# Designs tried in a protein design run: designed miniproteins, single chains, continued (3). Part 4

Each design is a single chain, and the fold is of that chain. pLDDT is the mean over its residues in the fold that is shown.

## One batch from the design tools (miniprotein)

Design m8104
Fold by ESMFold2-Fast:
Structure m8104 (fold): chain A 74 residues (1-74)
Amino acid sequence: RREEIREKTRALVEENKDEIETIIKQGNSLALQKKIDELAERVARELGLTPAEKRYARWEINVEVSKIQRKIIN
């Protein structure tokens, strides 16, 4: 269950990496949060997640986005 969510969130973040990097470089925190929410909704729909599992998916997406931010600002 958690591994499926983790794998799916990583795959979706990688698919959207260029867009996420563009948003981060623009410094648009609102657009970044909307993108994270959009990806969490996609994972929830595709895997049939409960609200608690969707919160976990959103957390995993934030972890992956933070890794991208670290690469850009270093």
Scores: mean pLDDT 80

Design m8105
Fold by ESMFold2-Fast:
Structure m8105 (fold): chain A 89 residues (1-89)
Amino acid sequence: EELEKLFDLFDTDRDGYLSLEEIAKFVAYLEALRRGEPFDPNLPFEDLPESVRVSAKGILYVVDLDKDGKISRKEFLGFFKNVTEEQLF
C-alpha cells in the first residue's frame, strides 16, 4: 500500500519507527503535494515551515501512546489512513 511505502521512505535509519524529524518531513511532503510544489528531502527540520513543525509535534503527541518520542509503523499507518481517506481527499 502507498502509505507503507511512504513510511519506509521516511524511516531513514530503518529502526521501524519515525522520529519527530522524519514525521515532519512526511508532513512537508504532503504539504508540497497539496501546493503543487517540489519536495526537498534534504531540507533541515529547522528550515521547515512552522505550521509543518507544529503539525508533526501534534501527530507525535496524539499517536505516540507510549510517550517514547517515536511512532511505530502500525500507529503511523492507522493515523494517516484515517486522515488521508476522510480529510485530505
Scores: mean pLDDT 69

Design m8106
Fold by ESMFold2-Fast:
Structure m8106 (fold): chain A 107 residues (1-107)
Amino acid sequence: SDSDELAEALLNKDMEKIKKILEKYNIKYEDVEELIKAIGAKDEETVKEILNKYKDNIEGLKVLVGAIVKYLKSIGKIEEARFLLEIVKEEFPELKEFIEKLEKELD
């Protein structure tokens, strides 16, 4: 999936692959970098602000959230992944089933 490929590209710092996948979904790399930093800082307000830029791009939002969760899991940042998933579940109730599937992947 594009989420799996983006997660692997984030882990490997493969900037060409990251930008190619993000361009497909009209996601700015700068927003991804700031989002990951905000998650690490437990900055809920900044996480919400960045995610809401993509509120009308549900497929892009799913790819982004799925990729970051998989990336964070791969580097042992399980609590940071859960922090992101709780915010997405509250801000985007329509994504609840998608988020619950990702939560099960963390167990």
Scores: mean pLDDT 89

Design m8107
Fold by ESMFold2-Fast:
Structure m8107 (fold): chain A 99 residues (1-99)
Amino acid sequence: MLKRLSEEQLNQMLKPDELLRKVLEEVGLTKETYTLEEILGGIEQWLVDKRMFRDDVDPFLVDVSGTDLEKILGVDELDLRDQVGIAERILKHSTVVEP
Protein backbone atom coordinates (compact mmCIF):
# COMPACT_ATOMS: atom_id res chain seq x y z
CA MET A 1 0.00 0.00 0.00
CA LEU A 2 1.45 3.39 -1.04
CA LYS A 3 1.68 6.05 1.67
CA ARG A 4 -0.30 9.26 1.10
CA LEU A 5 1.15 12.73 1.69
CA SER A 6 -0.49 14.74 4.50
CA GLU A 7 -2.07 18.18 3.91
CA GLU A 8 0.80 19.68 5.97
CA GLN A 9 3.36 18.05 3.64
CA LEU A 10 1.44 19.13 0.49
CA ASN A 11 1.18 22.75 1.75
CA GLN A 12 4.93 23.00 2.54
CA MET A 13 6.44 26.04 0.78
CA LEU A 14 9.52 25.17 -1.26
CA LYS A 15 12.04 27.11 -3.37
CA PRO A 16 13.07 24.83 -6.29
CA ASP A 17 16.74 24.59 -7.30
CA GLU A 18 17.79 25.54 -10.87
CA LEU A 19 17.18 22.05 -12.30
CA LEU A 20 13.67 21.65 -10.79
CA ARG A 21 12.80 25.29 -11.68
CA LYS A 22 13.74 24.58 -15.34
CA VAL A 23 11.23 21.68 -15.44
CA LEU A 24 8.52 23.82 -13.77
CA GLU A 25 9.13 26.78 -16.14
CA GLU A 26 8.49 24.47 -19.13
CA VAL A 27 4.87 24.05 -17.84
CA GLY A 28 4.40 27.78 -17.09
CA LEU A 29 5.30 27.73 -13.38
CA THR A 30 7.62 30.78 -13.14
CA LYS A 31 7.31 31.83 -9.45
CA GLU A 32 10.27 31.64 -7.04
CA THR A 33 8.35 29.48 -4.48
CA TYR A 34 5.61 26.84 -4.71
CA THR A 35 3.82 24.41 -2.40
CA LEU A 36 4.86 20.74 -2.67
CA GLU A 37 1.38 20.03 -4.15
CA GLU A 38 1.94 22.67 -6.89
CA ILE A 39 5.38 21.17 -7.71
CA LEU A 40 3.88 17.64 -7.90
CA GLY A 41 1.17 19.00 -10.24
CA GLY A 42 3.83 20.72 -12.36
CA ILE A 43 5.81 17.48 -12.73
CA GLU A 44 2.62 15.61 -13.74
CA GLN A 45 1.80 18.32 -16.32
CA TRP A 46 5.41 18.12 -17.65
CA LEU A 47 4.98 14.34 -18.14
CA VAL A 48 1.66 14.97 -19.98
CA ASP A 49 3.21 17.68 -22.21
CA LYS A 50 6.18 15.41 -23.10
CA ARG A 51 3.76 12.48 -23.77
CA MET A 52 5.73 10.24 -21.39
CA PHE A 53 2.73 8.14 -20.27
CA ARG A 54 2.34 4.61 -21.62
CA ASP A 55 -1.31 3.59 -22.03
CA ASP A 56 -0.68 -0.01 -23.17
CA VAL A 57 1.46 -1.38 -20.28
CA ASP A 58 1.12 0.43 -16.91
CA PRO A 59 -0.08 4.05 -17.09
CA PHE A 60 1.59 4.85 -13.73
CA LEU A 61 5.08 3.68 -14.81
CA VAL A 62 6.95 6.35 -16.77
CA ASP A 63 10.35 6.01 -18.46
CA VAL A 64 12.18 9.23 -17.50
CA SER A 65 15.61 8.04 -18.72
CA GLY A 66 17.64 10.78 -20.44
CA THR A 67 15.33 13.57 -19.14
CA ASP A 68 15.80 16.31 -16.53
CA LEU A 69 13.37 14.33 -14.32
CA GLU A 70 15.85 11.41 -14.20
CA LYS A 71 18.43 13.88 -12.81
CA ILE A 72 15.96 15.23 -10.20
CA LEU A 73 14.44 11.86 -9.18
CA GLY A 74 17.60 9.73 -9.52
CA VAL A 75 15.61 6.93 -11.24
CA ASP A 76 15.17 5.93 -14.90
CA GLU A 77 11.61 4.57 -14.32
CA LEU A 78 9.13 6.57 -12.23
CA ASP A 79 6.07 5.09 -10.46
CA LEU A 80 3.58 7.97 -10.18
CA ARG A 81 1.82 6.11 -7.32
CA ASP A 82 4.97 6.59 -5.15
CA GLN A 83 4.04 10.15 -4.16
CA VAL A 84 6.14 9.93 -0.94
CA GLY A 85 9.28 8.90 -2.85
CA ILE A 86 8.70 11.64 -5.45
CA ALA A 87 8.18 14.21 -2.65
CA GLU A 88 11.45 13.15 -0.93
CA ARG A 89 13.35 13.74 -4.20
CA ILE A 90 11.64 17.14 -4.71
CA LEU A 91 12.71 18.12 -1.17
CA LYS A 92 16.35 17.22 -2.06
CA HIS A 93 16.08 19.66 -5.02
CA SER A 94 14.37 22.42 -3.00
CA THR A 95 14.92 24.68 0.00
CA VAL A 96 12.16 24.71 2.62
CA VAL A 97 10.75 28.25 2.99
CA GLU A 98 9.42 29.07 6.45
CA PRO A 99 6.41 31.45 6.60
Scores: mean pLDDT 75

Design m8108
Fold by ESMFold2-Fast:
Structure m8108 (fold): chain A 100 residues (1-100)
Amino acid sequence: SLLDKLLDFLDHLMELFPEFTKMPELTEEQKKLVPNPLSLDEIKEMIKSGEISTVEEFFEKLKQMIDNYKKIYDKSSPMYGDALALEDLVNRFKKELELS
C-alpha cells in the first residue's frame, strides 16, 4: 500500500540518519527558533495514529522537521550537512512517488 511505502521510507531514513530519529535536547534559544519540534519517530507515530492521512501531509511534516534542523544548527556543522542530505533523499522519494 502507499502507507507501507511511506513507513518503509521512514525506516530507511532512521537507518541512514539515527541522529534525527528523536529530537535532541534543545537549548532555550533553539526552542525559540523551533515552534513545532518534530523527529522521524514523531512523524512515524503521526502516520500510525492517522494524524498524517495524505502523502501531501507526510511531505509537509518532513519539510517542517528539516526546516527546524536547518534553523537550530550552524550552516558549517555536520548536523546541518546531514539535514541537507536528508532533504535531498526526501525530494528524490517524492519525485519517485509522483512518477509511479
Scores: mean pLDDT 84

Design m8109
Fold by ESMFold2-Fast:
Structure m8109 (fold): chain A 86 residues (1-86)
Amino acid sequence: MLEELLALAREGEASPAAEAGRRLAEIYRRFGADELAALAEEMGRAAEEGASAAERAALVARGQALKAAAQATNARIQAALEAELA
């Protein structure tokens, strides 16, 4: 889902990106991923408002960085749970 939004934003697909951004923000907010929810909302809004290619590229870069951070955090949580349950 986030990868789809990043791809849509990168290619300048304004309407699909706006809708995907709103849906992802709702999902991330439900699970307490506030930074990802805020980013998805910003990407959706930027697509709706006709953001420049540079602005879209900056949002894509932020999304990729947050995705990498989230993956690292999930790996640490998994390791901590395994240690606790052992």
Scores: mean pLDDT 66

Design m8110
Fold by ESMFold2-Fast:
Structure m8110 (fold): chain A 76 residues (1-76)
Amino acid sequence: MDEEERKYGLFRRIIDLGEEVKKGLDEGIISPEDAEKIMKLLDQASEAASQGNLEEAQKLIDEAEELLKKSIEKSK
């Protein structure tokens, strides 16, 4: 897979996670504090992907995904 295809995949994942955070925040499942933290990680991942730092972007996406999962668990 070339770098552009990899970048596209990472950006799509960032968008999907961002939409999930927005839905969770709107429904009260995710706290505003956790939403802010997750969105900051997604912004950093987008910057890393734009710069061609795909490994860092993937790491930041994975961290955002873990925080999202933990935030949802806290809402139980």
Scores: mean pLDDT 82

Design m8111
Fold by ESMFold2-Fast:
Order: C-alpha cells, then structure tokens, then sequence
Structure m8111 (fold): chain A 85 residues (1-85)
C-alpha cells in the first residue's frame, strides 16, 4: 500500500494527495492561497501560504490532527492513512 494525505480547509474543501503530489486551494474567508504537498521521503505534509509564506509541517507518523495558520487565523485538518494499492 501507499500513504494518502487528506487535508480539509476551513471552508470544508477537501484535498487528497498521494506521495509526491501537491495541490493548491484558496480560502474565500481569508483570501489566502495555500499550497499543500506530501513529501514521501521526509514523511511529512507541508502546508504553505503562498500569500504570506507561512509554512506548517504535519508529520505523517502523527496520523491525524489540526494545524492553525497564524497569518490567517484558520484551522486545517490533516489525516494521513495507508491505502490499499
């Protein structure tokens, strides 16, 4: 199997990333654009504000949790799970 990262934005937008993938979304509430990437080698999910440059890292080993982005005062939910190929 491979690991999958599921990221839920403050507006309920859901992004699903396979290892090595990245995606962007824009929050209508803050007008912030976020880049979410899943780094397989480092085993981490990286969330970066393209507007402010603020970066948050979520370790894949943690499984699930929430990240608070200080620049926008927004909370993102991250879930990392193993999926069958």
Amino acid sequence: GFKVAKVTGPDGTVLTLRPGESATFTSEASNETYEVSFDEKEEKVIIKSLTTGEEKVFPASAGSGELVLKSSNETLKVEVYEETP
Scores: mean pLDDT 78

Design m8112
Fold by ESMFold2-Fast:
Structure m8112 (fold): chain A 80 residues (1-80)
Amino acid sequence: EKEELIKKAEELKKKGLELLKAGDGKGAVEYFLKAAELYAQAGDYDEAIEILEFLLSGQLLPEVRKKVEEKLAEIKAKKA
């Protein structure tokens, strides 16, 4: 159900924020990417886009940045 996907995405987003505050940037990125996928599956493209744009505003390894940019473009295309 859509509501269950959003609830799981919110929990993953919170875990990502906790990891980011603890200095685990790699773990935070993984949780944020999973959260964005679940928001997109639930049809909440705006929240998914916001998370991915937040990740791109930080310092990322080039290969990770490319992956986030590709995922952002995919979700924006689905919203359009």
Scores: mean pLDDT 82

Design m8113
Fold by ESMFold2-Fast:
Structure m8113 (fold): chain A 82 residues (1-82)
Amino acid sequence: MSPQVYEEKEFKTPEEMAKAAAELAWKLGQPNSTAVVKGKTPNGEELTARGMRSESNGVLSAGATAFNKDDTPLASVSRTEK
């Protein structure tokens, strides 16, 4: 699926980057929309987080995972409507 939004920012941790991607995916408001966020850690490592918003049985959710440049998953977060 094509990324609809691409945002670059400095982040202190992979978890913060995954959270930003999940929040961005949630804001896009479209089912199966993908958000991509790129940034760097304090160690100068480039990371990419990919997030997606989905709907199942009327429940909205968004999740994201932050990856290093070798596509190793480092952190993931999720947000669900309560």
Scores: mean pLDDT 70

Design m8114
Fold by ESMFold2-Fast:
Parts: structure tokens; sequence; C-alpha cells
Structure m8114 (fold): chain A 76 residues (1-76)
């Protein structure tokens, strides 16, 4: 369901954010980013089975998460 998929996205990003906050090097950050991107790609694939409006909302969430990860890398 859309609700469950958003919950999974929230949990994934909360966990990823904590790991990124602990990262001290670009190498550590890039490893976390790569793992997170694989998980985000799987969630986007699941979203493709939902209504178009829900797909757009999930894509927006993923876009914001990717932007936050990119900004954090620049702060290292």
Amino acid sequence: SAEELFRQLDELYRSTRARLDAAKTIEEHDAIDAETEEQLARLLEQASQLDKSVQIEIEAFVGLARMDISVRRKQL
C-alpha cells in the first residue's frame, strides 16, 4: 500500500541519516549512499505498481532524500 511504502521510505531514510551523521570521510559517505540508492531503487520499483498520483509523491520523497544525501557529502 501507499501508506506502507511511505513508512518504509521514512524508516530507510531515518536509518540512513543516522549512519551519515556518524560518517567522518567521503569514502564512508559514498558507501552508505550506494547502499541507500539500491534500496531506494527497489522502493521506486514497488511504487510503479501504484496509482500515478502516489508514484509522483513517492518520487518526490526519493528526490528530497537524494538531495539531502548530496548536501551532506559536500559538508565533509
Scores: mean pLDDT 82

Design m8115
Fold by ESMFold2-Fast:
Parts: sequence; C-alpha cells; structure tokens
Structure m8115 (fold): chain A 61 residues (1-61)
Amino acid sequence: SSEEDAIERELLAEIVRLVLEGRSLEEVLAATRKMAAERGFSEALTEAMERYARSLWEASQ
C-alpha cells in the first residue's frame, strides 16, 4: 500500500542519514533493527533492510 511504501521509504532515508553522519556499522544495523521492530516489519523485510544498510555503509567507506 502507499502508506506501507511511505513508511519503508522513511526508514531507508533514516538509514542513509545515519551512514552519512559517519555512524559505525554496528550502530547503523542496531538502529535499523530498532526502527523495523517499532514499525512492525516482518523478519524478511527487516533482513532486507539490514542488507541494504550494510551495503550502503560499505559503499560509504
């Protein structure tokens, strides 16, 4: 749904912000898990967000 898509985009934007702020991989992943849990994301979607966060962080180095 458009609302679910908006929530996912908001979380992706927060991941980008944390990476650009120079947060450690551990901090970015912990924040990603916390935000996903707070929004009721499935385990599969949470794992996908974590993979995205890791890839983005590695690309920023």
Scores: mean pLDDT 83

Design m8116
Fold by ESMFold2-Fast:
Structure m8116 (fold): chain A 80 residues (1-80)
Amino acid sequence: AEALKERAVELALRAAELAREAEPLVERVRAGTASEAEREELERLLAELGALQQELAALLDQLDEAAREETVRRIEEALA
C-alpha cells in the first residue's frame, strides 16, 4: 500500500533529523562537557529516535519483499 511506503519514508526522514540534532549532544556527553539540560535533551531525542525506528521497522515488516525494497530505495534517495 502506498500509504505505508509514504509513512515509512516520513519516519526515516524524521529519525535522520533527530539523529543530526543528537550528534553535537552525543559529542559533548562523550567529552564530559555536557550540562544536565543537554544530557536530558539527548535522552529525550534518543527516546524519540528509538520510537520512530521501532515504528519504521514494524511498517517495513508489514510490506512484502518487493514493496520493502522499493521503500528502502525511496528512503535512501530521500536521505541522500
Scores: mean pLDDT 83

Design m8117
Fold by ESMFold2-Fast:
Structure m8117 (fold): chain A 66 residues (1-66)
Amino acid sequence: SVKEEAEEARKKVEEGEEVDTDPSNPGGAAAGLGAMLAGQPADGVIKLDERGRRLALAALDYELSS
């Protein structure tokens, strides 16, 4: 399900793995937003820095808890 895919994306962000920032993919919009707010380029599959990761996790937690 879309929720399960978003939970998998959240785990990848939490573990510091590379994540897809494509907003058409579950969690991609949140990962891209985190990257942009942290000053990283949000283009394709990237590894988030610690700031980008924390911002992306906050956005994903909000979406998953809503």
Scores: mean pLDDT 74

Design m8118
Fold by ESMFold2-Fast:
Parts: structure tokens; sequence; C-alpha cells
Structure m8118 (fold): chain A 64 residues (1-64)
């Protein structure tokens, strides 16, 4: 689905940023860009699910 593609792109970008020692501000920028893109491409119900799944990715990658 489009949502799965957006989440896969987000996880890849965030994982690369974390691996490269990105600052908190850089990570927040990646999150903001992902949400802004999702807002343009997804319905409201899909956006709520996208944000929930994105939050799980963030928690998982920042716990490493």
Amino acid sequence: SLMDQLLEEFEKRLREAVKNGASRDEILGIIKEAIERAEKELSQDELDEFVARMSEIVQRLLAE
C-alpha cells in the first residue's frame, strides 16, 4: 500500500540518520517531513494509523 511505502521510506531514512549520529533536531526534521508528506497523500484515517506506526518505528530505533 502507499502507507507501507511511506513507512518503509521513513524507517530507512531514520535508520540511516541514527546510524550516522544525527542530532535530535535532524531526527525531528525527518519526522516532520514524513508527516507533511503523509498529510498530502493519505486520508485522515490513514494518517492516524501512519502516525501510530511511525511512532513505533521511532521508539524502536531510538531504543537501540
Scores: mean pLDDT 83

Design m8119
Fold by ESMFold2-Fast:
Structure m8119 (fold): chain A 110 residues (1-110)
Amino acid sequence: DARSLLYAALVDAHLLRQEAEKIDPELAKIFREIEKLVRSLLTEDDATQEAVAREYVRGQVEVEKAFEKDKLKGLIERARQLLRAISVSPEHADEAQELIKKLEEYEKKK
């Protein structure tokens, strides 16, 4: 169900944050904000949770296929796909888009 998929997304966000902390504290800060947004989705209505969960599942397959060879790019793309799923929620769309911009700025700087 959608709630179970959002819990899976929360676990994914938590693991991404842990991997980012091993690489760069600045990247880890962005991923902590993503984890916080995913957690807040659990308090939204069922229709929003279903829409986000559907987009989350769709994004996961393409991320693994595209970026398996580059760990850092893979982590950033996984985070970007999570943020795209979160942006389906009207209440969190602006914050998700801002975090996507922060990830793009991080990639450009690194």
Scores: mean pLDDT 81

Design m8120
Fold by ESMFold2-Fast:
Structure m8120 (fold): chain A 88 residues (1-88)
Amino acid sequence: LREEAERFLEELRRRMEEYLRRAETEVLSEAEVQAMIAELRALAQEPFRISAATGVGLLPPGAVEPFRRLIDDTIAQLRAIYAAQKAA
């Protein structure tokens, strides 16, 4: 479970970076951007929900804050890129 959580977080980080790169280089629809944001928010909650429900610490103590900041930053950047595309 802990190993799976670490793999999940690493994959999530790669996915977020991929979404940002695609948003910078591709034309995205409003539905696509909203779906990406919803997915990132949902995924951000999963490790904490599992930890709360099972009592199993899926994230090391030092990783919680960086993880939340990474997701928040990614969502903010994704929104900014979309807003720029919408304005064009």
Scores: mean pLDDT 70

Design m8121
Fold by ESMFold2-Fast:
Structure m8121 (fold): chain A 76 residues (1-76)
Amino acid sequence: SEEVTVLFEELKTAILNHDLETAEKVLLKLKPLVDEKTFLDLKEAVEIVKESHSTENIVAAVLSVIGAEEDLRLSE
């Protein structure tokens, strides 16, 4: 739980810093720790910023990561 929370924070930070290499590395670390739906949502968030580093895409990607984190917290 704490490990997953730290990795979500690292992913959001990497996206905000335009650090795609770190974002992809963190995404791979999250893959075995989250369900398939959550992983696909996070992968989509990273792909959004890979297509463009625009402010709109960065905001959309960060919001997608936050949504995935909330969905994971609500699932048992």
Scores: mean pLDDT 81

Design m8122
Fold by ESMFold2-Fast:
Structure m8122 (fold): chain A 78 residues (1-78)
Amino acid sequence: SHAEVIEKFEKELEEREQAVIGSLQAQRAQVQAELGPTDPALAAARVAALDQQIADTRALLEWAREGFLNPSEALDAA
């Protein structure tokens, strides 16, 4: 059932990505729509911070996927 464990992990990771990244992307769009017209400098700063959070979250999720799918490489690194 190694394949079943991988499938469940991939599904959980996908759902986590959709929930977290989706929320951050929605916040990004909201900031641009609501704050962009009134305070473009503050909107730009908040969007940049959200873009960084999205990038960091994607990187962390990819590291988790990579480590789980390649356990021998993870063990060699330990």
Scores: mean pLDDT 79

Design m8123
Fold by ESMFold2-Fast:
Structure m8123 (fold): chain A 97 residues (1-97)
Amino acid sequence: SAEEEELARIKRALEALKEEYSSLRPLFDQMIKKGLTRDEVLEVLAQLYRERMEEAKALSEIDKAVGEGLKRQTENLMDRLLTVLNLSKEEFYKRAG
């Protein structure tokens, strides 16, 4: 079915991302094991984005360049994840706030 094909596509994309982003391997392994849907994947990534952006904000109070670096790294990471997962950036950023 189309739903089974989408779940299989998401699983393959997450397996590829585990190899590219070793630091996020435990998160991607958990998402694969749970068999997350497209919407559930978007919510997990939105939470990761919010957590990293709050960390970047806190770091900016100590060192603005370090905080800006983490913000840029987070934006680049999300752009790559969304591209590999074939997910809409517009839909993602609406969920991420």
Scores: mean pLDDT 88

Design m8124
Fold by ESMFold2-Fast:
Structure m8124 (fold): chain A 100 residues (1-100)
Amino acid sequence: SARIEELELRGKITNAATILATALQGSMAGLKEGFRAREMSPDEQTALLLELYQKVKREGKMDKVIEKYYTNGLVALRRLSPGPPTPEQLAAAAKVEKEG
């Protein structure tokens, strides 16, 4: 159902924020950012995930697990947020389709 899909998508966004922040600042900071992301609008969630992703990449802390969580979160945001997809959202969708 649409409601179950929405809850799963929101979970993916929260998980993306949690894992990215955990990579930067440890598990407690990750949990706090995940909780904070749950209360955000889709635009605020998009800005948060992009900022955290850039920081993780710059600090050399990126791995395949973190990239997968980020990719899933970005695809989930695209499904919940209307508008034309960004190049990052399109790339994320292509990765999910190859692994699904």
Scores: mean pLDDT 78

Design m8125
Fold by ESMFold2-Fast:
Structure m8125 (fold): chain A 73 residues (1-73)
Amino acid sequence: AAEIPGLIAALGSADPAVVAAAVRRLAEIGGEDGRRAAQEVMRRATQDPALLARLAALGDDPHVRRLGELAFA
């Protein structure tokens, strides 16, 4: 979906609420587009330690877990 690049960019926010909202929306998209987006997020996280740290800071967020399940299914 057209919103996906903006959602991935929002993961760079210093505000944990903004990051959580972006992760939630990416997890909600689902299907082929959601799976590709999840894979792209995780690929970027493996190449960008700052992005990985922001995702890790959300910890027990169920939408972070869902996004990981979509990417590494």
Scores: mean pLDDT 75

Design m8126
Fold by ESMFold2-Fast:
Structure m8126 (fold): chain A 86 residues (1-86)
Amino acid sequence: MTEEEIMSLPPMSEEELKEFIKEQIELLEEAEKTGDYEKAEEKIVEKIKEKGGITEEQAKEIEAFLAKYRTSDDQKENAKRILEAL
């Protein structure tokens, strides 16, 4: 990626990124209550793409993290904390 292309994108502020992460945690909490992790994962991925201010690397990290969260129920408590750290 060229640095100039990255700078042309509307980047998310640190506060916006934290708010976005909180929204993801809320979706995961709903999935925990309903057991519908597939819908939560789909909604989170959609929101990542809609924000447009996240780098491609950050988006892939979140997607990979959600894939782990869905695959391993044992990780769901840790998932919320790790997602908050992203």
Scores: mean pLDDT 58

Design m8127
Fold by ESMFold2-Fast:
Structure m8127 (fold): chain A 94 residues (1-94)
Amino acid sequence: SMEQIDADFEKAATPEQVREDAEAMLKRVEELKTASGPEKSELDAKIVGLFLRISLAEKTHPEVYKLAREGMRALDNGDYDKAIELFKEAAEKA
């Protein structure tokens, strides 16, 4: 229902939820740096899901969203160290 979608969106946009999602994303990216095979694919999927939730907070937490987006670009380029640095900054600003 629309009411349930609005409730989920409001929960995703809270400072507490944005911080939890940013911290979870950082943890998954650190795990991804050493992961291989099926574990890497599972972590990639979880990281994308966390980024999509952070994207719902773009208007309320624009700096966190910007840093998370830049971190995703660093991951796409295989630059795990830069991605970890960007996601650490995102978690600190959340």
Scores: mean pLDDT 76

Design m8128
Fold by ESMFold2-Fast:
Structure m8128 (fold): chain A 64 residues (1-64)
Amino acid sequence: GDPAAGNAVFAEKLASMMGNGSTRADALRSADEVPAVAKALGLSDEETANLTAFFTSTESFPLP
C-alpha cells in the first residue's frame, strides 16, 4: 500500500462517512477494522491497502 494515496482516500471517504455519524469514523481508528469499513464503503482492494498503509504509517494514529 501507498500511505500518500491512502491519505487521499481517507480525506475523500471521511466526507461520505459523516452522513452515517461518528460510528464509522470511530471504526477507522483501529487499523484492523479498516478492511471491513472499506468494503462497506465499496473501496477497491488497492484503495483498502493504501488506506491501511496510511493508518499504519501516521504518527498521530488515534488509540483508545
Scores: mean pLDDT 60

Design m8129
Fold by ESMFold2-Fast:
Structure m8129 (fold): chain A 68 residues (1-68)
Amino acid sequence: MAAETAAIQEGTEAFVKLLEEGVIKSIQRVGGELVITLKDRSKEVQELAEKAEQMLRMTTNGRIVFEP
């Protein structure tokens, strides 16, 4: 429970940082899942994406993918 709360807070902050960095290419609803596509695969963006995806999976059934 405490770990889940911490993950949600950390993931929310990470998601806001992804918005600030301008690395979000698209946000789409696909079959009831929220799919967020990022256009940057740097280490910093990957770390933020991992935290944000954990939060999204717990709250909105969302996931993060990287542009091919």
Scores: mean pLDDT 79

Design m8130
Fold by ESMFold2-Fast:
Structure m8130 (fold): chain A 61 residues (1-61)
Amino acid sequence: SADDLIKEGNKLYEEDAPVSDLIKKAQELARAAMASTDPETRKRLLDAATNLINKVDEISR
């Protein structure tokens, strides 16, 4: 489910997962958002993906 995928992404964020895992999960979240027909769910998935990409940017600096 979307909620499970968001929870998985948040867990990787909190546990300082490797950049490759963060990128992979962000891509999964973005794909799920594109497949979602519910605006609220789509926004939550995109927000979760954006948080992971922001963390990747921080680590890569």
Scores: mean pLDDT 84

Design m8131
Fold by ESMFold2-Fast:
Structure m8131 (fold): chain A 97 residues (1-97)
Amino acid sequence: SAAEAALEAEAARLGLGEEVREEARKIFEQWLEDNPDASEEQRVQAARISVEIADSLYRMELGILKVELRQAKEKGDEEKVKEVEREIKEIEERLYG
């Protein structure tokens, strides 16, 4: 469909990996259930916004982890720094892999 094509195009434009695309599809499918009478133009817009929402959720997690990383570095907690750096890498791999 035009909406599915728009979702894939937006995800590709942002360089997003399969896990984020799957999350975007779940958000979009739930929106479609809530909006059965939506026009094709509205469905296309919702598909793009679903990608933006999925991307934003992962970026929010990264933002929180970056604050934790800064705090761990300020405290000299080397073990916590390594833990948080691993978590950041895992989220980045999920976001872009």
Scores: mean pLDDT 90

Design m8132
Fold by ESMFold2-Fast:
Structure m8132 (fold): chain A 61 residues (1-61)
Amino acid sequence: MKELQDYLARLGALLDEARARGEEAQKMSPEQAAKEHQQLAKELGPLIDAAAQAARAAAAA
């Protein structure tokens, strides 16, 4: 449970940062914006999956 709360807090902070970076990407060239969005997806994807798995494990317990 504590580990899940830590992951959710970290994920929340990263989502806030990703949103700010996404808004800045709108001011970039389309090529640079595409790279930034791909980088965000690579960084957030595994964290979202890990949080979802932890939530399912906690619900099953």
Scores: mean pLDDT 72

Design m8133
Fold by ESMFold2-Fast:
Structure m8133 (fold): chain A 81 residues (1-81)
Amino acid sequence: SMATEYLKEIEELVEKNKSLSKEERRKIVIRSTALALRLIGADFQLELAEEKGDEAAKREAEREKKEVLEEIKRLIEELKE
């Protein structure tokens, strides 16, 4: 899944960053897991909205998915710095 792919990328970036403390690594894992769960939820809501033909629900699910993806991208870029 897309969420699993992002979690693996974040894990690899955390492993490469030798300056991160154990506590900082733990906080990143918690943050990335929360974002992955939000992405899974947004994808589920999007599929449900599409099946129902609910345009308003579809737009809300698309907005949430876009926001979560942007937050994931920001976390990845922060870890690359």
Scores: mean pLDDT 85

Design m8134
Fold by ESMFold2-Fast:
Structure m8134 (fold): chain A 85 residues (1-85)
Amino acid sequence: MELKEQVEKYLDFVAESLKEIAERLMEKGEPVDDIIDRIKKSAEVFLNEMKKILSKYLSQEEVDEFINRFKKKVDEIIAEIKKKG
């Protein structure tokens, strides 16, 4: 139970950090497509690392649930970037 709560908080922290990076890049006038590409690549690297770590402690179904939740948060960030660009 505690491990799952800590994982959720960490995923929320990473998603918020990606959003803050995207907002700073937009303020600097970087192209929207470049910002989206960077966010997607950073998210993919993070997800691959988390799969390896979480698979040691959680079932495949639980790992997939966290991955899908994080992907949804990243999609929401990308949608927000597109609205502001």
Scores: mean pLDDT 82

Design m8135
Fold by ESMFold2-Fast:
Structure m8135 (fold): chain A 59 residues (1-59)
Amino acid sequence: SDIAKAAAGAVRAGKAGDEAAARASQHEMVLNGASREGAEAAVRLGKEGASAEEATKAA
């Protein structure tokens, strides 16, 4: 799948506080070539209210 779509999912999960969805999105990002740090940053940016575009730049 597209890493940008996985990152957008991670941001949404982070904003919602959905830990299961956040873990699934982080796993999908890593499978699509993101670093572990990038995947964790996408969820954190979501919790902080960042946009999906900002998360894809971090990944």
Scores: mean pLDDT 74

Design m8136
Fold by ESMFold2-Fast:
Structure m8136 (fold): chain A 102 residues (1-102)
Amino acid sequence: SMMERQEQMKKYKELGEKLYAKGEETGDAKDYLQAGKYFAKAAALSTDFKEMAELGEKGYEAAKKAKELDPSLKKEADKVATEAGAQLGLGRMGLQAEKIAA
């Protein structure tokens, strides 16, 4: 249902935010990578283009930071960045389409 989707999105967003904060505290690239994965999942569940774009951007930036801190994570981080970047792009396109339709 729509409510179950929103609750799952909120949980993934909260997990992403907690893991990103942990990454900032620990400097552990794996915490940033996991944060990126949860932000990308949250973005994919968002029904709001603005929220989809914001969560996609957070996921993309978290994945980039993981790769910069630990280049051995490049393959997994690039996958997360691609998934999050796709949501960022879809969210931005949706926002532009809404402005044109208004």
Scores: mean pLDDT 89

Design m8137
Fold by ESMFold2-Fast:
Structure m8137 (fold): chain A 83 residues (1-83)
Amino acid sequence: SAEDQKRAQLLVGAQIGLAEIQRYIVMNDRSMSNSEKLAILRRVIADLQRMRDQNASSLSPETMAQLDATIAALQADINAIEG
């Protein structure tokens, strides 16, 4: 329903926002080891993937695109740290 879509959009939007904050903190922390950064970023991706899977039928295309873009950006950060 439109109500379920709005609720899912708000909850997933909030989780994306939290993921972006966590990404910013991790990538700008000069005292954190690469292994610690990787562990946090992988956990954030897992949390976002779980939200995607649990809410797929209620997410708008726009929210789904934002979620997928955030996951891709986190994966790029992991690849940069490992490469």
Scores: mean pLDDT 88

Design m8138
Fold by ESMFold2-Fast:
Structure m8138 (fold): chain A 62 residues (1-62)
Amino acid sequence: MLSQEEQERIIASLEALRAAVPLSPEAEATVDALKAAIRAGDVERALALERELLGQVLRTLD
């Protein structure tokens, strides 16, 4: 599992992505949920939300 410092760095990267890229409301909600799951240490939920966010981003490339 990631250290607390690594979790905070990942959360900071997600916030930077949110600030730099105009995300859909669905993607913004997924980022918020992913941050919450990372903070809670819920690895299964975090992985599911990461997969969902990736899917949402990939849809914008088609």
Scores: mean pLDDT 75

